# Designed miniproteins, single chains, continued (4): the designs that were tried, part 21

Each design is a single chain, and the fold is of that chain. pLDDT is the mean over its residues in the fold that is shown.

## One batch from the design tools (miniprotein)

Design m12701
Fold by ESMFold2-Fast:
Structure m12701 (fold): chain A 81 residues (1-81)
Amino acid sequence: MSQEELEREIEKILEELEEEVRRAIAAGASPAEVDALLVRGAKRIKELAEHLSEEQQEKAERRFKEVVGRASRLLHARRLA
């Protein structure tokens, strides 16, 4: 797999993970259940990112942190509702 193909696969995994997390939170998933989804996603992304350049690994890490941040905000907003 080329680095460009790996980047595309990581983006797809991130998009699918974010949608899965959003649906889980909307369905009333616990913080522990959401954390389990994020851990699974992180492992998958890390396995692919190990074959990327350092710059691309940093980009993947940054994007994953964005997904985690949005998930945390959604969980917090749900608890306050």
Scores: mean pLDDT 82

Design m12702
Fold by ESMFold2-Fast:
Structure m12702 (fold): chain A 67 residues (1-67)
Amino acid sequence: MIKVAVAVGETPEEAAEIAKKLKEEEGFDYAVAILEDQLDQAKESAKKMEKEKGVEVEFYKDGEKIA
């Protein structure tokens, strides 16, 4: 199963740094950086991808799993 990490930050730079760590250190296949205002849309898209494509999506903020 493909594992996708979504890094949530208050700034693009913060989100990108978290995404890079998740991909390089935690063994995720893909990492995406988003801003907090994109979180609801990203969660909706993640549920659709999990059901339609069999991917596992996890959300992270401040280095902690939030969803």
Scores: mean pLDDT 78

Design m12703
Fold by ESMFold2-Fast:
Structure m12703 (fold): chain A 87 residues (1-87)
Amino acid sequence: SDVKKAKELIEEAKKTGKPLNTAETNIVLNAIKKDPSLLELAKDFYLKLSTGHEIPLTEAYEYVYNEGIDPVSKKLIEAIESLVPKP
């Protein structure tokens, strides 16, 4: 499931220090939407966008689901929204 896969990706990122790629990020964001407690596991991770930019995963999640945080620019916001569109 997305939740199980997201936990694996977050744990791997913690061990390696690498940011998540676009596909991995989509899995993590979808899982966090279903289980917000996963945000605690992703606190210090950066979302790697298809544009090559990196932003804090917590800020990306808060923007997508709470519409409160602008990560950097309109282009980055559009990239985040394309990964996890609202229903």
Scores: mean pLDDT 61

Design m12704
Fold by ESMFold2-Fast:
Formats: structure tokens, sequence, C-alpha cells
Structure m12704 (fold): chain A 94 residues (1-94)
């Protein structure tokens, strides 16, 4: 479905912002938390693609995306936090 394709694309954009956080964060504990959330995003995308469940994928991306935005704020990256929140809002609107 077009909704599934859009959710997958938005999920990939969330992963890209997670990778940008890793490029800017040096703290090992924060890096581990970011890596875990990127892993959860990739699992959610994989499950959504396998099951063809756009609603499940959207719900997971919003949940994990908001956690990633909070990590960006804790890491002192308010620009990335704002971009992640904007993507999560686009997913929620699907």
Amino acid sequence: SSELERAVELGRQLVDLGDEMLARVTDPALRLEIDILIGLLLIAIGVGKLTKDAAFLAEQLVKIGRQLAELARRAGLPDLAAQIEALAAQVEAL
C-alpha cells in the first residue's frame, strides 16, 4: 500500500537522523542508547515490510522516534530533535 511505502520511507529517514546523532555524539552511554533505538527502528521496518502492516509500523516509528528525539535533546542536539519530532508527526498523520 502507499501508506506502507510512505511509513517505510519515513522510518528510513528516522534511521538517517539516528546515524547523524552518532556522527555528533562521543559519549559511550548515549551512543549505546542511540544504537539500540536505531536497531529497534530497523526491526520495526523489517516487521512492517514482512507483515504488510502499515498501522503497526507507524505506531512503532512514532514511539521509537519520540524516544530518539528525547535522546537528541539529552545529547544537546535540539536541531536533530526538531527534525525527528517533525518526522514522527508525519508518521502519526498517516
Scores: mean pLDDT 92

Design m12705
Fold by ESMFold2-Fast:
Structure m12705 (fold): chain A 89 residues (1-89)
Amino acid sequence: MSLEEKAREGARQAEEAARRAREEVEAAADVTSPAEIKEGAEKSYEAALRLADRLEEAGLREEAERLRRAAERAREAIVRAAEELERRA
């Protein structure tokens, strides 16, 4: 599998993971604090940016940009879900 193929598959898997993460945030509300959820989202975002940097270094600039946008949207969605848990508390 090429880096380009890995990037496309990774982006699709990230989308599915973001969907599952939202449902798991609701399920984990009794165990995981909103602050811990936000910390997890920031760490995942940083990991995605490091992968995007490697894709760009490999000449896959468009794939890197798509991954950065997907990671930003996932981070925003998780942070918003955590803020919603805070509002319901």
Scores: mean pLDDT 73

Design m12706
Fold by ESMFold2-Fast:
Structure m12706 (fold): chain A 73 residues (1-73)
Amino acid sequence: SKELELAGLQKRVEEDPDDALSLERAGNIAEQMGKYELAAEYYRRASEVLDKMGLHGEARELRAKAERLAQLA
């Protein structure tokens, strides 16, 4: 289920806060579940991690997605 997948991803990012892939995946699952505030938060966190890694283009795209979803919350 999406709920179990999200729970597993949340545990993963608690153990490794810099796991950009798990942060983005958690955002995707939250978005699919209509949890827009939660999805926006995960995309924002993933963007911050990618920015620190020097992946500025990917970070910018996720920041934009987070901002759009925050407007729906």
Scores: mean pLDDT 88

Design m12707
Fold by ESMFold2-Fast:
Structure m12707 (fold): chain A 77 residues (1-77)
Amino acid sequence: VKEEVEKLLKEAERLLVEPQLDPSLSGEERKALVEKARKLAQEALELAKKNKFPGQEEYIKRAQELLERVELALAQL
């Protein structure tokens, strides 16, 4: 479960950062990538909350922080 949460968080971070690294992407494409990041971060948060593992609190915090970053990015798009 810990590995699943980590994978979701890593992929969500990648999708959030990718639009900032590629200037050729349209606004619609950027928004779509950030929306996918939001979905993955939400899934990671739910898995972290429902499953007990070492460092669970750290993963919940990371997912919440990532969701805040997604909300800020969407507000700027």
Scores: mean pLDDT 77

Design m12708
Fold by ESMFold2-Fast:
Order: structure tokens, then C-alpha cells, then sequence
Structure m12708 (fold): chain A 57 residues (1-57)
């Protein structure tokens, strides 16, 4: 929930609801891979930019 909120708040407003949901799903997977589920939500902004680059359609 905290990760989802952080990702959504930092995503461009122009993204469709589908794109936002997909980006959140990718971000959650990335967060789990990093093993920093507790603190990662606070610092997600910088990582979300990298995720958006990987996610891009």
C-alpha cells in the first residue's frame, strides 16, 4: 500500500489507469527483489524513474 501510493504519486498524470497499475505491479516486484520492503517506500522516487524506463510501452 505505501509502495503503491508512492509510485502513484510520482507517476505522470498523463498515464492511463492501466499503465499506472502495470507500473505499480512492476515496482512491487522490483521492491521484493531488492529486499527493502520496509524502507523502500520512503525512497521509491528515484527507483521508480528507472522502473518507468524499463516498463515503457
Amino acid sequence: DAIREAVRARLPASLSEEDVEEAVAVALGFQRALGLDEALAIRWGEMELDLLAKFRK
Scores: mean pLDDT 57

Design m12709
Fold by ESMFold2-Fast:
Structure m12709 (fold): chain A 100 residues (1-100)
Amino acid sequence: SVLERIKAELENEIARIEKRLPDFTPEQQEKVRKLIAEIRKYLSDGTPENLLKAIDLLEKILDIEYEHYLKTSKDPERVKLVFEIRKRRLQRLKAEIEAL
């Protein structure tokens, strides 16, 4: 189903974020881990309402990653492009849920 696909895509995004956690400062790591724990609670029942809440929290993680990589990257224009694509992907998933 569409919801099962979206849930899987959100869980895969979390797995990718967790692999990048060592790149972050200890304070950023703590904030991201707390957000991931909250997202996983919402993903556990996979209702449309809870998937929308999970996306809103993923957008908060995206903002933390964006600030970090924009500051640390040797190519800030590439960072801006990558994060615009990632943000639009989350917005498309949100729109798919809202259209159900």
Scores: mean pLDDT 90

Design m12710
Fold by ESMFold2-Fast:
Structure m12710 (fold): chain A 65 residues (1-65)
Amino acid sequence: SAELSELGRRLSEGLIAAGLSEDEATRYAAGVVLAYLEGKISLEELRELAENPDVERARRIALEA
């Protein structure tokens, strides 16, 4: 969906701003979106991460997806 694409983009940009490489940020953002699609996190958690990117939390969620 357009909202999921936008949330993933915002999360990726926030992770880059937090010090991740573009490749790492894109991979973690994709993993977080996948975790949401698989029902492992809520839409509220995805939105929170997009607004306030936490590198360690995004990494943990992406690796568990």
Scores: mean pLDDT 86

Design m12711
Fold by ESMFold2-Fast:
Structure m12711 (fold): chain A 83 residues (1-83)
Amino acid sequence: MEKLLEKAEEYLKKAVEAARKGDFLSAIRYAVEAQKYFKEFASIATDEQIEEAEKRLEPLIKEFEKLLEENFEEAKAAVEELL
């Protein structure tokens, strides 16, 4: 259980780092992986554990969203290519 949340956090950190470097293709790929691990965690976690996990990931999610907003055209192109 905790390892799934740790993997979600690590992939989200990698997504933020890639976005900071302007590598939005890697950033979106890492964000998708983070979401997959979080979804697996949420499927076996209690409601309280999910709320705690969301609070833990919130700073990384906000940073990632800010980077996507600052680089909207590149981020949009990466999402359209990968999703």
Scores: mean pLDDT 82

Design m12712
Fold by ESMFold2-Fast:
Structure m12712 (fold): chain A 83 residues (1-83)
Amino acid sequence: MKEEAELTVGEVDAEGEINGAGVLLKRLPSGTLVTIAAENLEKAREAADKIIASGHKVLLVSVAGNIITLFFDSQDVEAILEA
């Protein structure tokens, strides 16, 4: 069912796509929240592994269905996404 969630430039600090997985980054006072959503968990894991391999410190990892949420101890959304 469709929820009233519309992501605009005002709500998300950065958006991207890695191996067909959608990646949303939100800058918070204590770090960066990264949400990865893909057609299946394997694709979401591939995208998460690429982001983690960029060398940024991951504080938390949460998995719910086909969605992986990462929390980084860095507000540098460009460095996290660009790899």
Scores: mean pLDDT 71

Design m12713
Fold by ESMFold2-Fast:
Structure m12713 (fold): chain A 79 residues (1-79)
Amino acid sequence: MDPEKLQEALKILVKPDADEESLEKAKELLGEENFERLLELGLKLVPEGAKKQATTEEQKLKLRILALLLAIQEELASQ
């Protein structure tokens, strides 16, 4: 994966007001295949307690953002 695109996606998603539009922008930047791969990896990195607490649509959105942030940080750390 391109580390510059990972850094740009990280900047988009780390904002406290990151929302569904932020996720779509990150997906466009990374590409659908890379985005789905990172989301799968990130969901494995998210603590089980945080996943259980995500019951509303807003909480589920924030959980997906958290998962992507964790996965992007892991990919960048492996560079």
Scores: mean pLDDT 80

Design m12714
Fold by ESMFold2-Fast:
Order: C-alpha cells, then sequence, then structure tokens
Structure m12714 (fold): chain A 64 residues (1-64)
C-alpha cells in the first residue's frame, strides 16, 4: 500500500511535467504507468491505478 501511494505520486508528477510541456497523451500516460510499475516492483493489477494517476497529472499540467 505504501509503495502504491509513492508510485501513484511519481506517476502523477511525471504526467504533470509532460502536461506542462504540452506533449501529454494517453499513450505516454500508459508508458509512464508501466515504467513506474516496474521501478516500484508492483503487480500488474495496479497498472490501471498508475495510468489514472499519470492522466490526472497530465490534466493538471495542461491547466497551468
Amino acid sequence: DTRLQVAKTEALIRGYELGKKGIFTREKAEQIAREVLKEFGLPDEYLPLLVEAAIKGGEMGKSL
């Protein structure tokens, strides 16, 4: 659970940075999620949660 929360924050931050640069896409969110999943050693069942976090970050970055 703690690893998942840290991983979600990392995915959100990476998505946010791409959103700020105007290059955020859903495919990049999925790539971020897969990379974070591997880095934190999380099971595949958490992939959708990391995709959602990356998308949220990207949307926040685009709004600013």
Scores: mean pLDDT 84

Design m12715
Fold by ESMFold2-Fast:
Structure m12715 (fold): chain A 86 residues (1-86)
Amino acid sequence: SKVEEIRKKFEEILAIKEEMKKIYAENPDDPAAQEKIKKLAAENASLPAQLEQLVENTPDLDALVKMFAELGLDPEKVREELLARG
């Protein structure tokens, strides 16, 4: 579902940030590690826009609010922001 796609992209963003930290910790002076971090940063930069696209294509406001609440976000704040976007 669209809601699950949104959830996965959000989790992917978090995972990418953690992976970048690990790469730095393991091999801070490795050229290959630096290149991988640049790639992850570029992919991470586009993911928020992709999340917005998926949210826009998901008409079920309640489903979105519930999903984001499960991820630790305030359901009232999420609902307010989604309504303000429209």
Scores: mean pLDDT 76

Design m12716
Fold by ESMFold2-Fast:
Order: sequence, then C-alpha cells, then structure tokens
Structure m12716 (fold): chain A 110 residues (1-110)
Amino acid sequence: MVDPDELEAEINLAMIRIQLGVLRTTRDGLRKKIDDWAKQGEQGVKDLEKEAKEVEEQKARIRALRDQVAAKGSPALAAEAQAVADETLALLDEELEYIKKALEEAKKAV
C-alpha cells in the first residue's frame, strides 16, 4: 500500500511540475501582455504591479509545496521537488525581472 504521506508528496510534486509546464507554455503570451501593459500609462502601471504581486504569491506557493514534499516525501522525492521547484522559481524570477523592466519603461513614458 502506498504511504499516504508519500502520496501527498507525489501530488504536491505533480502540482509543481504542472505549474512549470504552464509557465513554459504561456511565457511568450504573458510577455506580450506585459509589453502591452507598459504602453497603457497609469492603468498599465497598476496592471504590472498587480502581476508582480501575483508572481511573488506563486513563488511563495512553489516554496511551500517544495517544503511539504521535503517534510513528507522520500529523500528521492524531496531531491526531485527541489530540482523542479528551483527551475520553476528561476522562471518566475525571470518573469519578475521582465515586469520590473516594463514598469521602469512605463513610468519613464508618463
């Protein structure tokens, strides 16, 4: 029988993998939207600030999922969760950097 804690760890790892896949698939579309927001003056600044906050909240969620896998999963699952979480967090950090550059450009254009 599968250990319930290991099953929960596997589910949490799967959630990190799903978020990584979504980020990779939607990255170009989201960056186009960020570029569009940078051209929309004061409203665009507000939308960019909201997106930056949502990305920070996603980073916190990924860290929490990683930590739950480390607490409940096998050492192998914990190591895999660390690797997938690190890759996911790196993409979220690239997204935040892109938003910060767009925010600087938007604020200079007003």
Scores: mean pLDDT 86

Design m12717
Fold by ESMFold2-Fast:
Structure m12717 (fold): chain A 65 residues (1-65)
Amino acid sequence: MKPLKELSPEERARYLRLLLQAYDLVKDGNYEEAEAVLAEIPDEELRKQGLVMLEGLKKMLEEKG
């Protein structure tokens, strides 16, 4: 949460929108497309955070844990 507080409102909105799009794609089993959406994030650290969240969600959906 703290890194998002350092972003402009526009950067934060874009990051969150891309995360939500990737989340929906993972729920549909479109993992490669979800990673491509996250690759559009210009900030490297936020992109890494998005990928970690994506992997966590993927594991939860596959293992129910």
Scores: mean pLDDT 74

Design m12718
Fold by ESMFold2-Fast:
Order: structure tokens, then C-alpha cells, then sequence
Structure m12718 (fold): chain A 68 residues (1-68)
């Protein structure tokens, strides 16, 4: 997979994470803030060219949404 394909996949996953967290009526402000912080860190890692760290942060954010 190319770096561009990996970035596009991560972008789609981040949009799904935000949508799922926002739609869950039990999501606290603190939980939503933590998910947003993970997304911000993933974007920063991807911009730095560290796609492995970015993907790991996306997976952690997905896990936190699943645990809501």
C-alpha cells in the first residue's frame, strides 16, 4: 500500500471514529476530548511521516470508541 493510500485509509477511519463518538449518547466530554487528542496525535505522526505510529494511534482511538 502506498503512503497516500495509507493516509486516505486513516482519514476515513478518523472520520468514522469522530462520527461514532459523537453519535453515542453515553460519551462524556472527557471521553470525547481523549478521542480527539488521539486523533490529533495520529494526524501529527502522519504529517511527520511516521505512519506506523499514526496507525497505532488510530487503532487506540477505535478501541476507545468501541469501549464507550
Amino acid sequence: MSDEERREEMRKRLEEILRAAARNPNTSVAQFSAIVDLIAQAVEAANAGDLETAEALVEEAERRVKEL
Scores: mean pLDDT 81

Design m12719
Fold by ESMFold2-Fast:
Structure m12719 (fold): chain A 57 residues (1-57)
Amino acid sequence: KKPLSADVAYQALLTNYKDGSITLEDVEKAAKTLVSAGVVTEENAKEAVKKVKEDGK
């Protein structure tokens, strides 16, 4: 299956972070898990985490 785009990963991580379900550390851990599972590329995961940190403040 085609890996998820950075935008899709960003939206999923941002939603959980904004809802208070996870911390920024958990966002980084979730991104690493998605890369390990082959769901997102390393570069797309890094972009998603960066966007959450910028917008999740």
Scores: mean pLDDT 73

Design m12720
Fold by ESMFold2-Fast:
Structure m12720 (fold): chain A 100 residues (1-100)
Amino acid sequence: MAELVEIEVELPDLGESTGSDAAKKMIEAVEEAERLVKEGKKAKVKIKIRTRTDLEYEAAKRLGEQAKRKLEEIGAELEFESLYEEGKAERAAEEALRKA
């Protein structure tokens, strides 16, 4: 198999940093994925976020869409994870299991 390389990106706190810092991290991840694909490797970008406000959520979605479009063009994969949403889904599954 071709080597699979995972690039993990943790978005900075949008309340303390500018959107340009988050965008820069996304661009760097896309550039790394492109380099790996050019080397004949498979690249997967994992983005972890936690949002507390509607503005933070909207900014994160916009950055994720930009990264996804660029990664699709170069043949790399994107995995978008929200810490808040994952904990919520896991809790709901646990409740359903205990209810049974």
Scores: mean pLDDT 66

Design m12721
Fold by ESMFold2-Fast:
Structure m12721 (fold): chain A 55 residues (1-55)
Amino acid sequence: SMQAYLEQLRKQNQAEIERLRAQGYSMAQIRAMVAREVAEKIRAIGDEIDKKLGL
């Protein structure tokens, strides 16, 4: 079941990438967008942790 779940996630991610490619985004642009979104989420999590710790 775990292997089937991971395979399903991989297929969903591939479908999402293909959708963005169809919209005219290059792989470089998609990678840049993902990197920025990940960085923003990490920063937001850090800010929330700092807030809870009183920093």
Scores: mean pLDDT 75

Design m12722
Fold by ESMFold2-Fast:
Structure m12722 (fold): chain A 87 residues (1-87)
Amino acid sequence: SEERRKRVEELLKKMDEIYEKAQKENGIRVAPGLPRLLTALYLAYKNGEITLEEAREVIDYLLEKHGDEAAARFLREFLENIEKIEK
């Protein structure tokens, strides 16, 4: 569990850096919280900086940490939609 936590923390840091770069270079502005997290996740995946498997790990970690059933459903649906768009 500690190795998984460290891996997810590294992925979240990479996602934050990707979002900051996109905001700085492309002028994107997304509300803090879930919308910004999902934008960062999609950009990281789209840029090839993280894999679908790593994106799933981040989502699963957030679900365990926050215990929010509504956020959990939204995050899973978002991941499924990413998989469909890239086909």
Scores: mean pLDDT 74

Design m12723
Fold by ESMFold2-Fast:
Structure m12723 (fold): chain A 88 residues (1-88)
Amino acid sequence: MDLAEAIKAELDGDYEKAQELYRRGLQRLTPEQRAAFEEVEKLAIKLIQQGKYEEALKLMRDFAERLARGEDPETVVAEAKKKAEEIL
């Protein structure tokens, strides 16, 4: 899924590719998946503000890959929140 590939591109330092894939990935999400993504993105931003950039990107990548596999958005968000709280 384009969102997981976008996060991988960011980790690889390819910001132009990441931006394009991110835009395309967001357009393919259902409203429920997009809301879930935005909730996890807020957690990732909090991690970035604490200097935990790589951990934030890993959180976003794991989340995007789980959504791409068709896992329940509410379950994926709950697990992402738990992981972020353990890191913070």
Scores: mean pLDDT 74

Design m12724
Fold by ESMFold2-Fast:
Structure m12724 (fold): chain A 77 residues (1-77)
Amino acid sequence: MPEALEAMASLPPRAQAQMILREAEEAVKNLDSYPRERVERLLETAEAALRLYGDALSPEERARLEAAVRKLREWLE
């Protein structure tokens, strides 16, 4: 998480959150192709993005990221 946050530090908050949203949505489409460990790491990163940058997202983008987080969590159960 600290390393991922450091990598995003140079981008505006919305751009950082949009990058995480894109990766989370790609993972949701291809969960069977993703190692469980990678899905777990992505879930942690996406939850951190919602906490730190959720308010920088549009209502639509925020809803999409929340839906992706829920799907990642459900798959890990």
Scores: mean pLDDT 76

Design m12725
Fold by ESMFold2-Fast:
Structure m12725 (fold): chain A 79 residues (1-79)
Amino acid sequence: MEERIKKLLEEARKALEAGDYEKAVHYAMQAILLDPTNEEARKLALEAAEKLAKYYGQPNIYKGVKNTIDYLIEVKKKK
């Protein structure tokens, strides 16, 4: 499980450095689906979402990603 998360975080970081913010959000969110409490995954997803929101001039993109992360944490608490 940890190895899969590490690989996803590495891919997310690589995408973020390349300016591919959509891929960075995608990989970071996949890591969050495996472990919603992973702080690095949450930081990468929110950072990528913030940059993506600035690119489109749409602050709601950041809110959407944050709300999805919060929802996944709540779902994990129920299980």
Scores: mean pLDDT 78

Design m12726
Fold by ESMFold2-Fast:
Structure m12726 (fold): chain A 81 residues (1-81)
Amino acid sequence: SEAEQALRGAEAAVEDAEKALKNGDSIRTVSILITAALLQAVAARWLAEQEGNDELVKRADEIIKRAREVGKKADEFEKSK
């Protein structure tokens, strides 16, 4: 389904953001990756809602939560300077 394809893209994007944060990449790089992941996850959630697939909606919500958590950690590191 379109939602499943979009979710795979969103998962890859959030994994890239998580790896960038873990590897100590620049806050700019992490922010760009988080923005990409969040946009893809929101699109995937919308597609899942259109397909009426509650399981995929929940999966998209989890990806959105992960992306926001990475963003919060990146912001906290920046503000601690």
Scores: mean pLDDT 80

Design m12727
Fold by ESMFold2-Fast:
Structure m12727 (fold): chain A 101 residues (1-101)
Amino acid sequence: SPLDEHRQRVLDALAAGDKEALKAEIDELLSRMPELTPEQFVDAVEFIARAALHLSPEDAEEVLKKVREIYEKHKDQLTPEQRARVEEAIAFLEARVEELR
């Protein structure tokens, strides 16, 4: 699927250690998030949170801000359990970004 192709490009950038490509592919995936089902949305946030740890602190903070903005626009479509998973992923990225400073 297009989502699987975007995820693979993120993984390829991670394997290459290419932080510029990693940021670009994460931004591409973030731009596609409104098109995802609730289940795909939660999985994408969890994936992005882990991938963003490999960015610079500044770029990781930018990704965190974008994830929060997208989540606020779409959270009403999520179950309480799905919201809890997204909020846990956001908290995980926040804590790890702070540790990288």
Scores: mean pLDDT 84

Design m12728
Fold by ESMFold2-Fast:
Structure m12728 (fold): chain A 86 residues (1-86)
Amino acid sequence: GATVAATVSPATAAAGETVTVTTASTADLFAVLLNAAGEPVAASEVQEGSSTANVTAPATAGDYTVVARAADGSQSAPVPLTVTAA
């Protein structure tokens, strides 16, 4: 499988704000936002040849995590993201 890594900037965002997910791979990847239960609530495509994806923070405040997922099913370690009320 592909080796993937992800970082999130900022690590704290207001509801509806855009966060940037940066990957260590330029492969075709998805940035997936997971809620506290580990359920996917948002995803954005990282274009082949790009290392970033923009993900919109959900309307519900809470603790989330972000993973980068490759087409072969490999995924990064989860990175924390805190969403604050708007």
Scores: mean pLDDT 74

Design m12729
Fold by ESMFold2-Fast:
Structure m12729 (fold): chain A 58 residues (1-58)
Amino acid sequence: GMSEAARAAALAGADDPAAAGRAIGEKLGWNPEVGARAGERTGSATAGGAAASIAGQV
């Protein structure tokens, strides 16, 4: 679920926000590359996850 993805992102984000964004995208079936790029550029796992979510719907 969303909360599980958020926890995974928080843990991975401490190590690599790009990896966290990619992981959220993959876990939820969205575009992981968009999540990874957003996480990398913003330095935020949350932003990466949000980008992956939007990319998956749009």
Scores: mean pLDDT 61

Design m12730
Fold by ESMFold2-Fast:
Structure m12730 (fold): chain A 73 residues (1-73)
Amino acid sequence: MSREELEKEIAKAMVLMAEGVLLATLDLSEEQREEIRRLTEEAIEEIEKAEPEETVKIAKEAIRRLRRIAGEE
């Protein structure tokens, strides 16, 4: 795996881990769960299309938005 491929995989893993933790540990409404799943899907797609050096920034922004939907921000 190249460094560039690894950076994308790490960024995607960060977003997926954040989604998984929020959905597993918090008592969220059905609307919040749907928004979290949708935002995660959008973030993964954006990371796939992004330059490797931008992927961590995209992941961090997505995680902030996920936390906000969950009421953690």
Scores: mean pLDDT 82

Design m12731
Fold by ESMFold2-Fast:
Structure m12731 (fold): chain A 77 residues (1-77)
Amino acid sequence: DGLKLRKEEVLREAEELAKRLKSEEKREEVLEETERRIKEVIEEARKKGWGNREILEAFEELKREIRRRVEELVREE
């Protein structure tokens, strides 16, 4: 299942990025937010009838957003 594999890829990247954070609480927040947003992408895809390309693009955008979020949090530390 391509959707399941992409979900796992996003989660793995978020886990690696979160390791850069000094605070365990912030790491948990990043991971929880990532899981929530993955669910939102899946729900949106279901509601709008997205194809595989649209889902891939949404997950790539999510990965960029998570990376930006981690960079912001790292700068605060």
Scores: mean pLDDT 81

Design m12732
Fold by ESMFold2-Fast:
Structure m12732 (fold): chain A 86 residues (1-86)
Amino acid sequence: EPTVELYIAYSPKDEAGLKRLKELLEAARRSSTPVRVHLFNAGEKAKDVAKDLGAKSLPVLIPSKEKAEELKKKYGITEERVEDFV
């Protein structure tokens, strides 16, 4: 019954990244456990955000709520809400 909270950083400017984001969202939607997804649009900070998370590119799972809050403050990125997945 506890909802799994996922925090994902992404960039809308990367076509390959958007395809991978769709794969992650589809996996969350198919989960037997309720999943709430929080999307963070890194925009022009995409390279810096990926580097901070140790990734080659976006999208990337952010390891915690605390890390997501740090990225919001540090890079000025916007959180976009997504409704609960069935």
Scores: mean pLDDT 75

Design m12733
Fold by ESMFold2-Fast:
Structure m12733 (fold): chain A 97 residues (1-97)
Amino acid sequence: DDDEIEELNKKITELYKNGDYKGALEVVSDYLLKHAPEELKPVLEKLHDYALENNMSLYQFMVAVNTAFAAYNGSPDHTHDPDKIFELAIEAALKSS
């Protein structure tokens, strides 16, 4: 959905200009939850909550999200276990800081 991605990018840009990095993370998380496979939605919700509670940067959050999608899609740490996907995602995000 090109129009939705364009509007998402505009919202993220405005939030960054205003120094609202947590708002930018919220907007990204909402988009991902709307479009994610059902099996990944619980993991993405846990990643969102963890990111806000631990003051993760948007960069760290995106590392976590990309790791979760990679694990789910089968490269290289293929798993459909939500707890294992969450563990892999958080480990990757914390190492990226």
Scores: mean pLDDT 78

Design m12734
Fold by ESMFold2-Fast:
Order: sequence, then structure tokens, then C-alpha cells
Structure m12734 (fold): chain A 89 residues (1-89)
Amino acid sequence: SADLEEGIRYADEAIAYAEAGNLELAKKYLALAREYLERASRDYPELGTYLKLADSIRESLLKRGSSELSAIRSQALVLRTGARRLLLR
């Protein structure tokens, strides 16, 4: 679906900006990836599991003293992996 493909694209952007050290754009594109994947979850309910996993990873990493950029990168990687598995079906 278009929402699934856009969610993957925004997750890729979030990873790229997180690796570049741009917190503002990394946060913006992670939020967009989440929004589009939440829309796609109506057709692909498995995406709800990956969205919850991303939340758990964020909480765990920040509690362990990881940077916000590292937490964003890890969240975006989980979302991209889950969404790509559905796209390849």
C-alpha cells in the first residue's frame, strides 16, 4: 500500500538524519514514519506489534543512558524491518 511504502521511506529518512546527528529532522521523520505505519496497520495489523516494540526499545535505551539520536535510529530500524517484511509478501 502507499501508506506502507511512505512509512518505510520516512523510516529511512529518520535513520539517515539520526546518523547525521540532526535531531530535529530525525524526530520529524520518525513521527511521519509512525503516522503512515499506523494508517497502514488497518490493513496490516502486525504493524501494531512493531510500533509497540519501537516504543519499548525507546524506553529501554533512554533508561540505559543512550542518546535520543540512538533511540530514534533503533526505533526507525525496527519499524523499517517490520514494514519491509510485509511489503515482500
Scores: mean pLDDT 90

Design m12735
Fold by ESMFold2-Fast:
Structure m12735 (fold): chain A 63 residues (1-63)
Amino acid sequence: SAKELGEKAAEALKAGNVVEAARYLIQMVDEGGITEEQANRALDAAVRGGDYEKGAELFKKAL
């Protein structure tokens, strides 16, 4: 489900694994769970967090 993929993406971000987080986002978009615009917004929120832990929190809120 999109919720499960979003949780996995947030966990990957918290661990510093940006590539793995991006793969989960691509899968969510491909499966129709979120739009490409929503995915980009969540990634922008993660970057604005400044660190992986805060980034993962803001990412999850933006989804």
Scores: mean pLDDT 80

Design m12736
Fold by ESMFold2-Fast:
Structure m12736 (fold): chain A 86 residues (1-86)
Amino acid sequence: MSAAEAALAGARALADALIEAARANGGELSVAEIRAIGRAVLEGLTAAGKVGAADLLDRLIAAAEANGGRLTVEQIEAIAAEFLAS
């Protein structure tokens, strides 16, 4: 696995965890919940995986703050899909 592949894998792991958590939480996550879950996911990743996950996390936090402090499952899925396609 290259560093770029490890970063992409880390971002996917973060996306999957946040989507699952949002579904369990009535379909939405607050900025505080995104930060807490994101931090926990990052702790389990390699240094290369943390880079991709951290970049996606920053994008999701910025989007949530612009969206009244929350993101729906569909918004998290859309943002993650765009990030992973880049």
Scores: mean pLDDT 85

